# Designs tried in a protein design run: designed miniproteins, single chains. Part 36

Each design is a single chain, and the fold is of that chain. pLDDT is the mean over its residues in the fold that is shown.

## One batch from the design tools (miniprotein)

Design m1311
Fold by ESMFold2-Fast:
Structure m1311 (fold): chain A 61 residues (1-61)
Amino acid sequence: SAARERERRRRIERIRAALNKPGATLRDVAREAGTSQKTASRLYREAFGMTVREVRAQAAE
């Protein structure tokens, strides 16, 4: 539904913003996105094909 699509986009945007902060943990990302660590991890993997750890590792290289 349109409401679920808007909520998903909003969460992805918050996750992206939280990941711009150096040293942010998955817990920090989930908290800022207003969701659980499980949901944040799943949404991020679905949107970007990588885990939060993998994205940070690649950004550090």
Scores: mean pLDDT 69

Design m1312
Fold by ESMFold2-Fast:
Structure m1312 (fold): chain A 56 residues (1-56)
Amino acid sequence: MEELAEELARRARELGASEEEVERLVKGTQQLAQLLGEDAARQMADRELAELERER
């Protein structure tokens, strides 16, 4: 989980996300992992990163 959160934060920053957006994405992904498991959290992270890339 720690590595997923770090990877998500790094990639979001590379895609031009603000620190507020990065914090929201990391927090949401960590909460989802606790509630629904790491696989669901990884799917969410991949989707959020793809959306950021499209907005770029």
Scores: mean pLDDT 75

Design m1313
Fold by ESMFold2-Fast:
Structure m1313 (fold): chain A 74 residues (1-74)
Amino acid sequence: MSEELRKELEDAARLLAAVMLFHIAKKTGDPELLKEAIELAEKVIEESTHPDIRQFAEEVKKEAKKALEELEKR
C-alpha cells in the first residue's frame, strides 16, 4: 500500500467517525460526542489534500458546531 493511499484512507476514516459521532450525538443529546466530531472534522480539514473531502468535513464541522451551540444554550 502506498503512503498516499494510506493517508487518504486515514482521512476518510476520520471523516466517517466524525459523521457517526455527529449522528449519535444528535440522537443522545451528548455535547461531548459533538465536540469529538468537530475535532475529527478539523483534523480532516487540516490534513486532507482532497477538495471534496475537505468540503464535506467543513460541512460536518459547521453542522456539529450548530448542534453543540443549541445544546449548550440551556
Scores: mean pLDDT 80

Design m1314
Fold by ESMFold2-Fast:
Structure m1314 (fold): chain A 87 residues (1-87)
Amino acid sequence: SEEEKLRLEEDKEELERLKRLLLSMSREEQKEYLRKRFAEEGLPELEDEEADALIEALTTGKVEALARLAARRAGASEAELQAALAR
């Protein structure tokens, strides 16, 4: 539908704007920006590892570090994550 196509274009534009914004900042500024946004949305504070993983995913599309942190939050160990990825 035209509404679905418009939403996909808006989502792509928002992601590209966020990526450009983050790439214009230093790593410390990127972390501060994300922590501020999380606080404004009532989300828990990002740890340094979580902020680094999220920035990498948003700027490069590499999700491995973010996936590992998500698994850790779910109570999975590094060994359990490695076993799951081997399947």
Scores: mean pLDDT 70

Design m1315
Fold by ESMFold2-Fast:
Structure m1315 (fold): chain A 62 residues (1-62)
Amino acid sequence: MSKSEFARLAMAAGILVAGLYLQGHEEEAERLSKRLQEAIDKNDPEGIRRVVEEAAAALRAA
């Protein structure tokens, strides 16, 4: 994966987490924000994809 692709994936995850904060799902948003930061620190694109999937699922359930 390119650095640009990794950055865009991380940005997408961040946007979805911000969406959860806006919907009032603060606890879920904080949990996913921590997991996103860990995945970025470990340079783990699969970890970021899991955050995207969980955040998207939580937003659909709202």
Scores: mean pLDDT 82

Design m1316
Fold by ESMFold2-Fast:
Structure m1316 (fold): chain A 98 residues (1-98)
Amino acid sequence: FFSALIASLNSVIAANPNDASAYNGLGLAYSNLGNYSSAIAAYNKAIELNPNNALAYNNLGVAYSNLGNNDNAIAAYNKALALDPSNSLAQANLAATK
């Protein structure tokens, strides 16, 4: 499933290389496969294209947390909350790091 999704998302990106949502989706697909380094790269590209994407910052934090990089995870969750203070996922994830 995720391999087919990655191929589909790469096709979308080839047609529109500025599609921030496609890069966020690519990050989620890699994260579900346990490829957190590839997920982080995809989330960073999504953020470069849309720096107001609170969801991408939250997802970036989850990927860093899974790699044991708590400092970067906390920074990403704080950025997600700065963009969307009502983001309950980022709030819960930050609480889990304390």
Scores: mean pLDDT 80

Design m1317
Fold by ESMFold2-Fast:
Structure m1317 (fold): chain A 100 residues (1-100)
Amino acid sequence: SELEELLRKHLENAIKNYEELLKKTKDEKLKKALEEAIEKLKEALSSSIEETLEILEEIEKEFEKIVNDPSASKEARRIAALAGATAGTLIMSIYVLLRS
């Protein structure tokens, strides 16, 4: 369906964005979180909408942990905030598309 194709494109764009952030980061906890998020998003491409929302919520929570980690650098926390916002925007986009 057109909706499924649009959701796939949004997930693929999020994967590409996280791959670019991964190339730029030196923080080991952030690298691990980005790598795990990329793997989960690739799984979401073959998942139900409900499973995709659960995956995105887990990704958002993992980046929020880094944002709130006092041992993380200011730069790592900023990148984690951007990555978390990407997941949050995707959740909202799915919600809007389902109601359209």
Scores: mean pLDDT 86

Design m1318
Fold by ESMFold2-Fast:
Structure m1318 (fold): chain A 61 residues (1-61)
Amino acid sequence: GKIVKVTKENAKEILEKLGIDLSKVPEDATLGEIASYLIEAGAKLVKADENYVEIELPDDV
């Protein structure tokens, strides 16, 4: 799949594209918590940093 950089600014769009219910994601969620939701939706964690996480999207996304 494609590797994408997830920040606080684009996290909601990526979560929504993967079919994650945004009402279950707190507005103050950490990037680590956001990465956990993305992994549950089929993404793979590539790199984690304080300001961003890099994930690999499934090939069908």
Scores: mean pLDDT 77

Design m1319
Fold by ESMFold2-Fast:
Structure m1319 (fold): chain A 92 residues (1-92)
Amino acid sequence: LTEAAQLIAQGKYEEALALLDKEDPDDAGVQLLKGEALYKLGKYEEAIAQYEKAIKLDPNLFQAYENLAKAYEKLGDYEKAKEYYEKAEEAR
């Protein structure tokens, strides 16, 4: 995951997604990083789907809840955003 995370940090989001597509789809960290790359590309609905997969695999992954809240804010769904920020605090 370090290589994909480094690509995201460098702004190479599509290259990061190509690497992550070769990783284990049942890994919560893989789904989290896919969501982050999609979010950075402005693909908020797709990012939400990956973050939901991440929390299904690891319900205590507070970062995925926080990222879900941010993605819902970008879509203008402030009620959902508030709900997921509250869940992020509970998962810490």
Scores: mean pLDDT 83

Design m1320
Fold by ESMFold2-Fast:
Structure m1320 (fold): chain A 65 residues (1-65)
Amino acid sequence: GESLSDAVDLLLELKEKYGLSDEEALKLLSLVKQGKENEAIDLLKNKGLSEEEAKKIVEQLKKLL
């Protein structure tokens, strides 16, 4: 659906800005879909996002999924 397309676009932006690999992007999606928000936040923080930025990205992905 449209929400999935928007989620893919967000993941592509994260790959460009923060250097997420395809595997990391897929893991992020899987963690958000499973409700493992803390693990998703930790993954993003390991890529250089602040906790606050990581929480915003996870919230956006939850709205798109």
Scores: mean pLDDT 81

Design m1321
Fold by ESMFold2-Fast:
Structure m1321 (fold): chain A 113 residues (1-113)
Amino acid sequence: MRLVLAIDPGRTRTGLGVFDLEKKRRVYGTTVPSRPEVIRAELEYILERVGRPDLVLVGDRPDTRELAEEAARIAGEVFGVPVRLVDPSVVRELLAGKPSEETIALIEELLAE
């Protein structure tokens, strides 16, 4: 199973979703308050109950950059896997369970690094 965790930081709420690249489906999705301690608790839950992702992608917008960097830091600490800041469209597609071929190609490239 090849798992990608998508994090979409919002000012009030953060979207989180796990996508299985082999099965081409979202296996987990939630939205939590945009507090670092709540994000950490949810990432620890994902590790224990869903599985360790192979890659973490965090949506990067100027208005939420500090939260995106904080979420990326926490994800790196919790999972010990590659974490990348990406265009927010990439994470929104994964959260919807409907990644484009371009999004899949980007993920495959990042996993090959």
Scores: mean pLDDT 88

Design m1322
Fold by ESMFold2-Fast:
Structure m1322 (fold): chain A 146 residues (1-146)
Amino acid sequence: EKEERYRRGLELVDEAIKLLDQAGENVRKALEYFKEAYENPEKAEELRQKGIDYLEKARDLLNKARDLFNEASELVPEVKHLFDAGAALAGEAAQTVKDTIEKVKNAPLEEVPKIAEEGYQKVSDLLNGARGVAYEAKRRLEELLA
């Protein structure tokens, strides 16, 4: 029973890490489209929309990662503080992506690459933090299973 909770916690953390990595890749793809939009005025709105679509995918993945951390926090109170930290960081990353989408939608095309790059850097830092606490939670769960 207790061992089953710890194994389930490990599964949730592994899935959260995968979602964080996928979110980072989607934000990176969005950056490429926003740069292409600036360099190709004739296709600017189409490419800008593709970039926004990738940011929306990243936001969905980050919200799912937050939910997995919250589930793990309830399931494994012994390492609750690490899971709560992971959920908070994933949630802040999702909010950063949302804010970046709103800024990109309302900005002149010339400003879009800079806005996207600033959003990417902030999301990248938050994802590094979330992965750090996730890997620490994994170590603690492995110690509890030993």
Scores: mean pLDDT 91

Design m1323
Fold by ESMFold2-Fast:
Structure m1323 (fold): chain A 84 residues (1-84)
Amino acid sequence: SMKEEIKKLIEEADRLEKEGDKALKEGDGDKAAELYEKAAELLEKAAESPALSPIESTGLRFRALALRVEADLAREGRLKAALL
């Protein structure tokens, strides 16, 4: 079902975000950025689903934007593990 597909995309994004957080704590900002960008892509894909209300879609898009900002900051060495 579309709801199961959305759930899998969100669960995969959550997993990638946690892997990114771990990479950041290990001092690998480039790897953290790549993982955050992958998570954002999955949330953006989930947000395109016609099974979601406009507010649910907007929420997922907002989470994706936050992850993209975190990715940029991680690459620049400006995102510190203490902020996660």
Scores: mean pLDDT 86

Design m1324
Fold by ESMFold2-Fast:
Structure m1324 (fold): chain A 67 residues (1-67)
Amino acid sequence: MAEEYLEKGKELFKEGKLDEAIEYYKKALALDPRYAEAYENLGDVLEAQGKTAEAAVVRQRAAELRA
């Protein structure tokens, strides 16, 4: 279930496993491409990695899905 991948991604992010967190958020999005919360959390991890431009793109997608 997409939510289970999101929860695993959040746990990995708390553990500082940024690349693994990203992979689980991407798995959540593969199951539910309209999962705004997964885009938001992906943006947070990408910012933590210094990937500011990529973070901005996924945050914009989350905002569009919530509009």
Scores: mean pLDDT 84

Design m1325
Fold by ESMFold2-Fast:
Structure m1325 (fold): chain A 50 residues (1-50)
Amino acid sequence: SLLEKAKEVEEYAKKLGVPKEIRDYIVSLVRDGSLTFEQAKKIIEELAKK
């Protein structure tokens, strides 16, 4: 479900140290279907490299 995917994205972003405000925004986009799970993970990984 979208809720399960959003939760997984939130936990992944927390694990990689993404700030709460950015994390909440990405999670909201997954919840409303604007981002796929794979797109969200890629964005999180790019943010974590910096």
Scores: mean pLDDT 81

Design m1326
Fold by ESMFold2-Fast:
Structure m1326 (fold): chain A 69 residues (1-69)
Amino acid sequence: MLFSVEEIEKAVVRLYLEGAISPEQATKFGRLLRSLGKEEVSEEEIRELAREAGMSEEQIERLLELLRA
């Protein structure tokens, strides 16, 4: 499944506002996401970037659940 960069960024902001991820995780993830230069990103690419941003598997699954809803 592919997700737009816009919807991923909105989901990350929401998780940050809910206290589910740190400011450092949100900032690093956003930077990595933008570095891809893509309009749409796969679920597997999201998982890889989130791990590089220091997000836990629980945080990653919460992000993906929000995107799939």
Scores: mean pLDDT 85

Design m1327
Fold by ESMFold2-Fast:
Structure m1327 (fold): chain A 67 residues (1-67)
Amino acid sequence: MPELDLTGLTTLEEYLAAARAVARSPEELAFLTAAGEMVYYGQQGDVEATERAHEKMMEALERYLAS
């Protein structure tokens, strides 16, 4: 069977669950969620989804830093 190299980053759902468990604010959750989507779509080779997730991540980061 194919072995999964990334513990906790195997599926988008697993990454989002980990982000939800760690995040202490809606802003942190938004940032971690977008970062997870970017990594996941990047691994899938979906350039458009990766670029969209990257933009969401940068927007969430800017809002977090502005707070």
Scores: mean pLDDT 69

Design m1328
Fold by ESMFold2-Fast:
Order: structure tokens, then C-alpha cells, then sequence
Structure m1328 (fold): chain A 60 residues (1-60)
């Protein structure tokens, strides 16, 4: 989803994968930490860069 994609982009830009940062980003975008982690795994396995994630957001 767009919310999950934005959350993953913000997480990657932060370079802080702490539980506190994950919970703050989850609250900001109205998603769960689990949804962020699943989306992060999906886009990382697919080889998506920060630039690729920004382009995907523009399509939605």
C-alpha cells in the first residue's frame, strides 16, 4: 500500500531500525510495525533502492 511504501522509505532514510523508530513511523503512517517489516523485507529482496521506492510512490 502507499502508507506501507512511505513508511519503508522513511525508515530507510532514517538508517535507524530501532523499535522506537519503527513504532513512531508506524503511528505516523497508520500502519503496524509488522506491516513495515514485511514491506521492508519485500522491497529489500526485490533490490529496491531509496530512489526506486520514491518512484513507486509517485505511481500510486
Amino acid sequence: SLKELKAVLELKKSKDYSDETLEEIAKKYGVTVAEIMDALAKYTMAGYTIEDLEKEIEKL
Scores: mean pLDDT 81

Design m1329
Fold by ESMFold2-Fast:
Structure m1329 (fold): chain A 68 residues (1-68)
Amino acid sequence: SMEELEELEERIREAEELMKTDPEKARKLLLEVETELGVLEIKAAVEKDYELLEKLRELLERVDEVLA
């Protein structure tokens, strides 16, 4: 859902900020978000919510960029 998407976006933003003070904890949180995004991607695919799938893939790319 859009509400779940917004919550994940906020968690990514929080983890990005946390990278400045506690990068170890930030990376752990980002890996947890990546796992949750993967679960939502499967659910969106089953529901054929292709708009949500595209947005989830954009967030996954953002997480991957921060973790790189």
Scores: mean pLDDT 83

Design m1330
Fold by ESMFold2-Fast:
Structure m1330 (fold): chain A 66 residues (1-66)
Amino acid sequence: SSAERYLELGKRALEQGDYENAAIAFERAVKLDPKNKEAWKGLAEAYEKLGQHDKASEYRKKAEEV
C-alpha cells in the first residue's frame, strides 16, 4: 500500500540521518493511514531529531491514542 511505502521510506531516512525527509515520509504515511501507530512514532522521532520537541510530543501522544 502507499501508506506502507511511505512508512518504509521514513524508516530508511531515519537510518540515514535524513530527519527532514523522514518527517515528510511519515507525515504522508499518517495521512494515508491515521491508525498506524508505527508511523506516528516515526514522525515523533523525526521531529525529536530535528529539535522540534513540541511537535514530537504531540505526535507521541497521537501514537499512544491509536
Scores: mean pLDDT 88

Design m1331
Fold by ESMFold2-Fast:
Structure m1331 (fold): chain A 70 residues (1-70)
Amino acid sequence: MSEEEIEYLVEKAEYAAEEALKSKDEVVVQAALDSLKTILETLKKNNAPEEVIKKVEEMLKKVEEKLKEL
């Protein structure tokens, strides 16, 4: 996996997390959670840097906490 592909996936994860955290719609938050899980799985399978994996895991945790509020 290229450095540019990793950067793209991180930006996509950040966008999904931001949209989910601003939303009160369970469907939007669930969609973002699914997207973040897919991105994280892809990063792990392609042996992305640990720092990148941790950053996406933190985003995933915040979105999971948001979903529990709904």
Scores: mean pLDDT 84

Design m1332
Fold by ESMFold2-Fast:
Structure m1332 (fold): chain A 95 residues (1-95)
Amino acid sequence: MEMSPEDAEAFNLFNEGVISYKEGKYQEAIENFEKALSLLPEDDPFRALVYTNLGEAYYKLGKYQQAIEYFRKALELDPNNEKAKENLEKAESKL
């Protein structure tokens, strides 16, 4: 494993969040994604993926304004993130 221990832990927390999301446990998914972010440097590209998944979890909870905020944060770090762009448009359509 070539990643740092902190990066590996962040990745594992992110995966736990994804599993929680797939199980419909959106609040638990958010908690795991937020823990993953706390272990990542501010400019880490992996944060874009975590922000995209946070946005999706908030979207599932009907918290569309919060979903939009996280999708915008993802696009700020990765402007070519098509999934975040599509999800942003979808969330904005709910307002």
Scores: mean pLDDT 85

Design m1333
Fold by ESMFold2-Fast:
Structure m1333 (fold): chain A 55 residues (1-55)
Amino acid sequence: SAAIERAREALEEARPHLTPMQLAEAEAKLRLAEETGDSELAERLVEGLRRILER
């Protein structure tokens, strides 16, 4: 889905700015969204990653 693709792009952009724990949590959420097709989870992940990049 478009939301999952946006989440993948957001994670790649945020990857060098994340702590190991944040990266592990983000990767787990992306995997769950991909496995379940949960677009809301994917969109929430995008918003969370965007907030990290804006700080």
Scores: mean pLDDT 82

Design m1334
Fold by ESMFold2-Fast:
Structure m1334 (fold): chain A 80 residues (1-80)
Amino acid sequence: SMEENWRITLKLTFRRVEELIRQGKVEEAVEILRSAVKTAKNMGLSELTLRYLEEFLKEHPEAPQEVRDTAIEMIKELKS
C-alpha cells in the first residue's frame, strides 16, 4: 500500500538524516526533513510522518539544535 511504502521511505529518510548529522552536514539533514514533510502533505500521510518526527525527537535529544528546531517546526506544519 501507499502507507506501507511511505513507512519504508520514512525509515530510510531518518537513517539518512542520522548519517548526515554524523558527517556534520546539518543543512542537508534539514533539507531532507523539509522535503519529506512536503511529500507527506501532498500524499495525505501527515499523521504517519508526524509520529516518526516525534519519535526522532525522543530518541535524539543530542541532535544539533537546527535539526531539532526543524523537526518541531515540521510537526507544527503537519498539525495545521
Scores: mean pLDDT 88

Design m1335
Fold by ESMFold2-Fast:
Structure m1335 (fold): chain A 89 residues (1-89)
Amino acid sequence: SEEELRKKARELAEKDPYEAILKAIELAKEGKFEEAQIYVDAVLEVTDDPFLRSLIQSAFEVAKLINKEPSPVREEELQRIVEEIKSLL
């Protein structure tokens, strides 16, 4: 159920926000946008830093674009954003 998925995503976001972000990115790259959004929302709920929030949103948007139109430039951009997120966690 969606409620069970939201609880699982929130628990992961609280214990390991980086892993939750990676999970959201993987789901978005697979075209599972609704599930990916649940993980993104869970991470944003536990993230107060506006810069980090912006990076998480950007990573999610780039991952969705990669699903629709794969591009080496987009893959490199996503990797750069993910490395920045990791450095701030």
Scores: mean pLDDT 89

Design m1336
Fold by ESMFold2-Fast:
Structure m1336 (fold): chain A 61 residues (1-61)
Amino acid sequence: SALVEELRRAVEARDAARAARLAAELGIPTSQLVALVEALKAEPFDPAAARAALDAALGTL
């Protein structure tokens, strides 16, 4: 899915707003969407946590 690739790119760019819009469009449940957004906004940023949140979100599809 092109939207899944765009979501992966948004996460790589640490673009929480774009990731949230794409996750909503994909129909990802609110709990996984919120977890992904929080991981992307975390300070200090943890790339492993962000990847885990993305994998969990994509696992709902």
Scores: mean pLDDT 86

Design m1337
Fold by ESMFold2-Fast:
Structure m1337 (fold): chain A 91 residues (1-91)
Amino acid sequence: SEIAREALELLREAIKAILQGDFEKADELLAKARELAEKIKDERVRRLLLNAIRSAERAKELFEKGDIARAIGEILRALGDLLEAEKLLEE
């Protein structure tokens, strides 16, 4: 799915922005990723991407609050769901 690949790329860029401390850019990218993810017809891919987006959103909020350890945990969760979604799109 073209929409799913675009949502994956936006989510990758959002996670990178969070790790760089660019929370404004991360917020814009996460909003766009969510809009595209909600349009995905494949239920499993859609669910994985929406879960990854929610984890990335929580990571951003935790980094903003200075809770670095929990923020890293949410990034790892987001990456896990993102990688599983990518694997489903590879075949």
Scores: mean pLDDT 88

Design m1338
Fold by ESMFold2-Fast:
Structure m1338 (fold): chain A 72 residues (1-72)
Amino acid sequence: ADALRDALGQLSIAVYNGDKEKVKAALEAARAAGATDEQIEHYGKGTLERLYNAGVITKEQYEKGLKVLEEA
């Protein structure tokens, strides 16, 4: 349970930072811990959407994060 939560949290941080290597590592860890595609979507793309809607990140940062997720 904690391993899954930690991996999904790391995924959210990695997509926010646009760090492809950390996104890849967090995706691998989350899947190994039993993450569903819905959970990965929520913590990956969903994190970017929430941050963009809250005005925390720019449109350019949002688009960069989505590209990193697609390429990881």
Scores: mean pLDDT 83

Design m1339
Fold by ESMFold2-Fast:
Structure m1339 (fold): chain A 68 residues (1-68)
Amino acid sequence: DMSTSLKRAEELKKEGEKAFKEGNYKEAIEKYEEAHFIYATLKALGEDVDEKIEELEENIKKAKEKLK
């Protein structure tokens, strides 16, 4: 169900943001990548989630930079 998938992706994104704020960058990346996978699936099904995908990709990039 698309509604449940959207809710799950938003919750994973929030968990990733919390982990990032706490300095847990590896956990943040894992949560963001899970949300990204859900949004990518929804996009394949015709949902307009391009902005959400782009935001997550920037968040993943930022978190990876913190691990260098």
Scores: mean pLDDT 86

Design m1340
Fold by ESMFold2-Fast:
Structure m1340 (fold): chain A 72 residues (1-72)
Amino acid sequence: PVYNYADYFSLFDADGDGEITLEQLRYLLNDVLGLNLSDEEIEEIAKLVDKDGDGRVDYKALVELIEKKRAE
């Protein structure tokens, strides 16, 4: 099975700037993907993918992180 994460993120990124909010990140990881992560784990992921520190998450970095976790 192939997941098209870009199509999922385009639903949250209506402005097309390639970024989502931290709240949308939490929703995506726990409610959509069902990863059942703790607040601490979500914060760690958010810091890893929010490279600019502006409170917006680069979903390209998020996709790479998810793929890495699936390969492990």
Scores: mean pLDDT 67

Design m1341
Fold by ESMFold2-Fast:
Structure m1341 (fold): chain A 55 residues (1-55)
Amino acid sequence: SASDLRKKILSLIGRILRIIGDILDLEWNGGSQADIDRLRAERDRLMAELKALPK
């Protein structure tokens, strides 16, 4: 349904924004490169998922 699609879009945007915040926190506070790389991969996956949703 349109409601389900809207919820999915908002959920993906929220998850992407949280991951961006986590990446920035790790980069700013000297987190591990492995954690940063993992979060970047997850961000890219979620962004691809968002782009694949019908408009």
Scores: mean pLDDT 86

Design m1342
Fold by ESMFold2-Fast:
Structure m1342 (fold): chain A 58 residues (1-58)
Amino acid sequence: MEERIEEAKKRAEELAKAGADPLTIANQIAVQFAKEGYTDSEIARIANAALKAAEEAA
């Protein structure tokens, strides 16, 4: 789980640097992880980490 969170954070940072909106980035990551079969609590944890990383990178 921690590895997937770190991957999501790194991707969110790169997308934010490219000019993508942090909320849009977090939503896209949440949708992707939902398709991969993660639980609601896991998706929330990943999406929140990605949102924070994107906000810090922007």
Scores: mean pLDDT 79

Design m1343
Fold by ESMFold2-Fast:
Structure m1343 (fold): chain A 72 residues (1-72)
Amino acid sequence: MDEAEARALDLFRAARAAVGEPRVLELARLLVEDPEAGIRAIAEAAGVDPAALSEAEREALVRIARSLLEGV
């Protein structure tokens, strides 16, 4: 796992702790459908500034969201 994927997983775990699993699945769908809006929404749920995320971390969030939805 690269550092960007680790950071993206940390964001998903923090968001899940804050808003619960059903909302995280909604956020994963948003990340795939509208990455810009999805990145802002999951960062807010995780308590992180979206502007602090690198491009690699943003790409990792979308990849993890896609994998999560395939596993559901």
Scores: mean pLDDT 83

Design m1344
Fold by ESMFold2-Fast:
Structure m1344 (fold): chain A 91 residues (1-91)
Amino acid sequence: QSPKSLTVKEGEKVTITYTADKEVKEVVWSKKKPGEKSVGISKEGNPSRFSTSGDGTNYTLTISSVQAEDEATYSFGAEGKLGEGTKLTVE
């Protein structure tokens, strides 16, 4: 998963990518804040700022306009595979 960590200002666009060994189905990205439970990011019910896509073995989570509330660790998940996580810090 890349990047491993990034720091951005509010309003910036963030792109997080996971490269799998093969195409996978039932992709769910997760968001985890320190001391809180991990929550899944589904394509239904996401804030309009969040989008997910897949192209072959490359899977992407995009946040089009980062808000302070988006500060968290984001992880790829599918078919028993879990990404190493990306720590997003918002200034």
Scores: mean pLDDT 68

Design m1345
Fold by ESMFold2-Fast:
Structure m1345 (fold): chain A 58 residues (1-58)
Amino acid sequence: SMMEEMRRIAERSARAAKELAEQGALSRDQAVQLATREALEAGFSEEEARRLVEEMFA
């Protein structure tokens, strides 16, 4: 479904941002902000983006 594809795209972006933070290229806060922005651009609401990012960075 379209929602499942959007979630998969957002999850991949969040994983990439987390990996950049683990490599020291971004701070954790910058990685969270990047992942949140990508989720919003993928079409998630602010609340949905926040939950997705919290799950990925747990």
Scores: mean pLDDT 81

Design m1346
Fold by ESMFold2-Fast:
Structure m1346 (fold): chain A 80 residues (1-80)
Amino acid sequence: MSKEEIIKRIDEDIKRLEELAKTASPEQQAVLDRLIEELKNIKKELEKTKDPRKGAILYTVYGILLAGALFEVDVLEKKE
């Protein structure tokens, strides 16, 4: 998987998350907004790196951030 492919996936995820945030609770929207900002940061780092191995590491971080934030959104729903 190339740097360009990962960036494309992040862009698509950001669009989807922005749509989801529109219908989410205020608490869930805050988590989703934070995730979007984190994904934008990963995108910036991907644009900066020339190393495919570093790109693969950033892709792993992207996956962890996405999973963690979605888990937090679910936990927030469960607490109420």
Scores: mean pLDDT 77

Design m1347
Fold by ESMFold2-Fast:
Structure m1347 (fold): chain A 80 residues (1-80)
Amino acid sequence: ALKKAEEAVKAGDAAAALAAAEEAIEEARKIPDPEERLELLRKALEVVRKALKLASPEEVLRAIALTLRVIGEILDVELA
């Protein structure tokens, strides 16, 4: 999922990057190791931040929602 997200960012496709970042967040939830999960979540957050700069106004709200979701998932791992 991350590789596809990074390729989408490089291509300037915010929608594809956001979709792939969302898949990466779902994959992170399946990782039982908190350190590996946190690493994937941080990489997903970086993709969302890059996609936000490429996003149309319609995609901005989706990027913000994914940013908040990733932050929540990271806090759940670090505060546990």
Scores: mean pLDDT 77

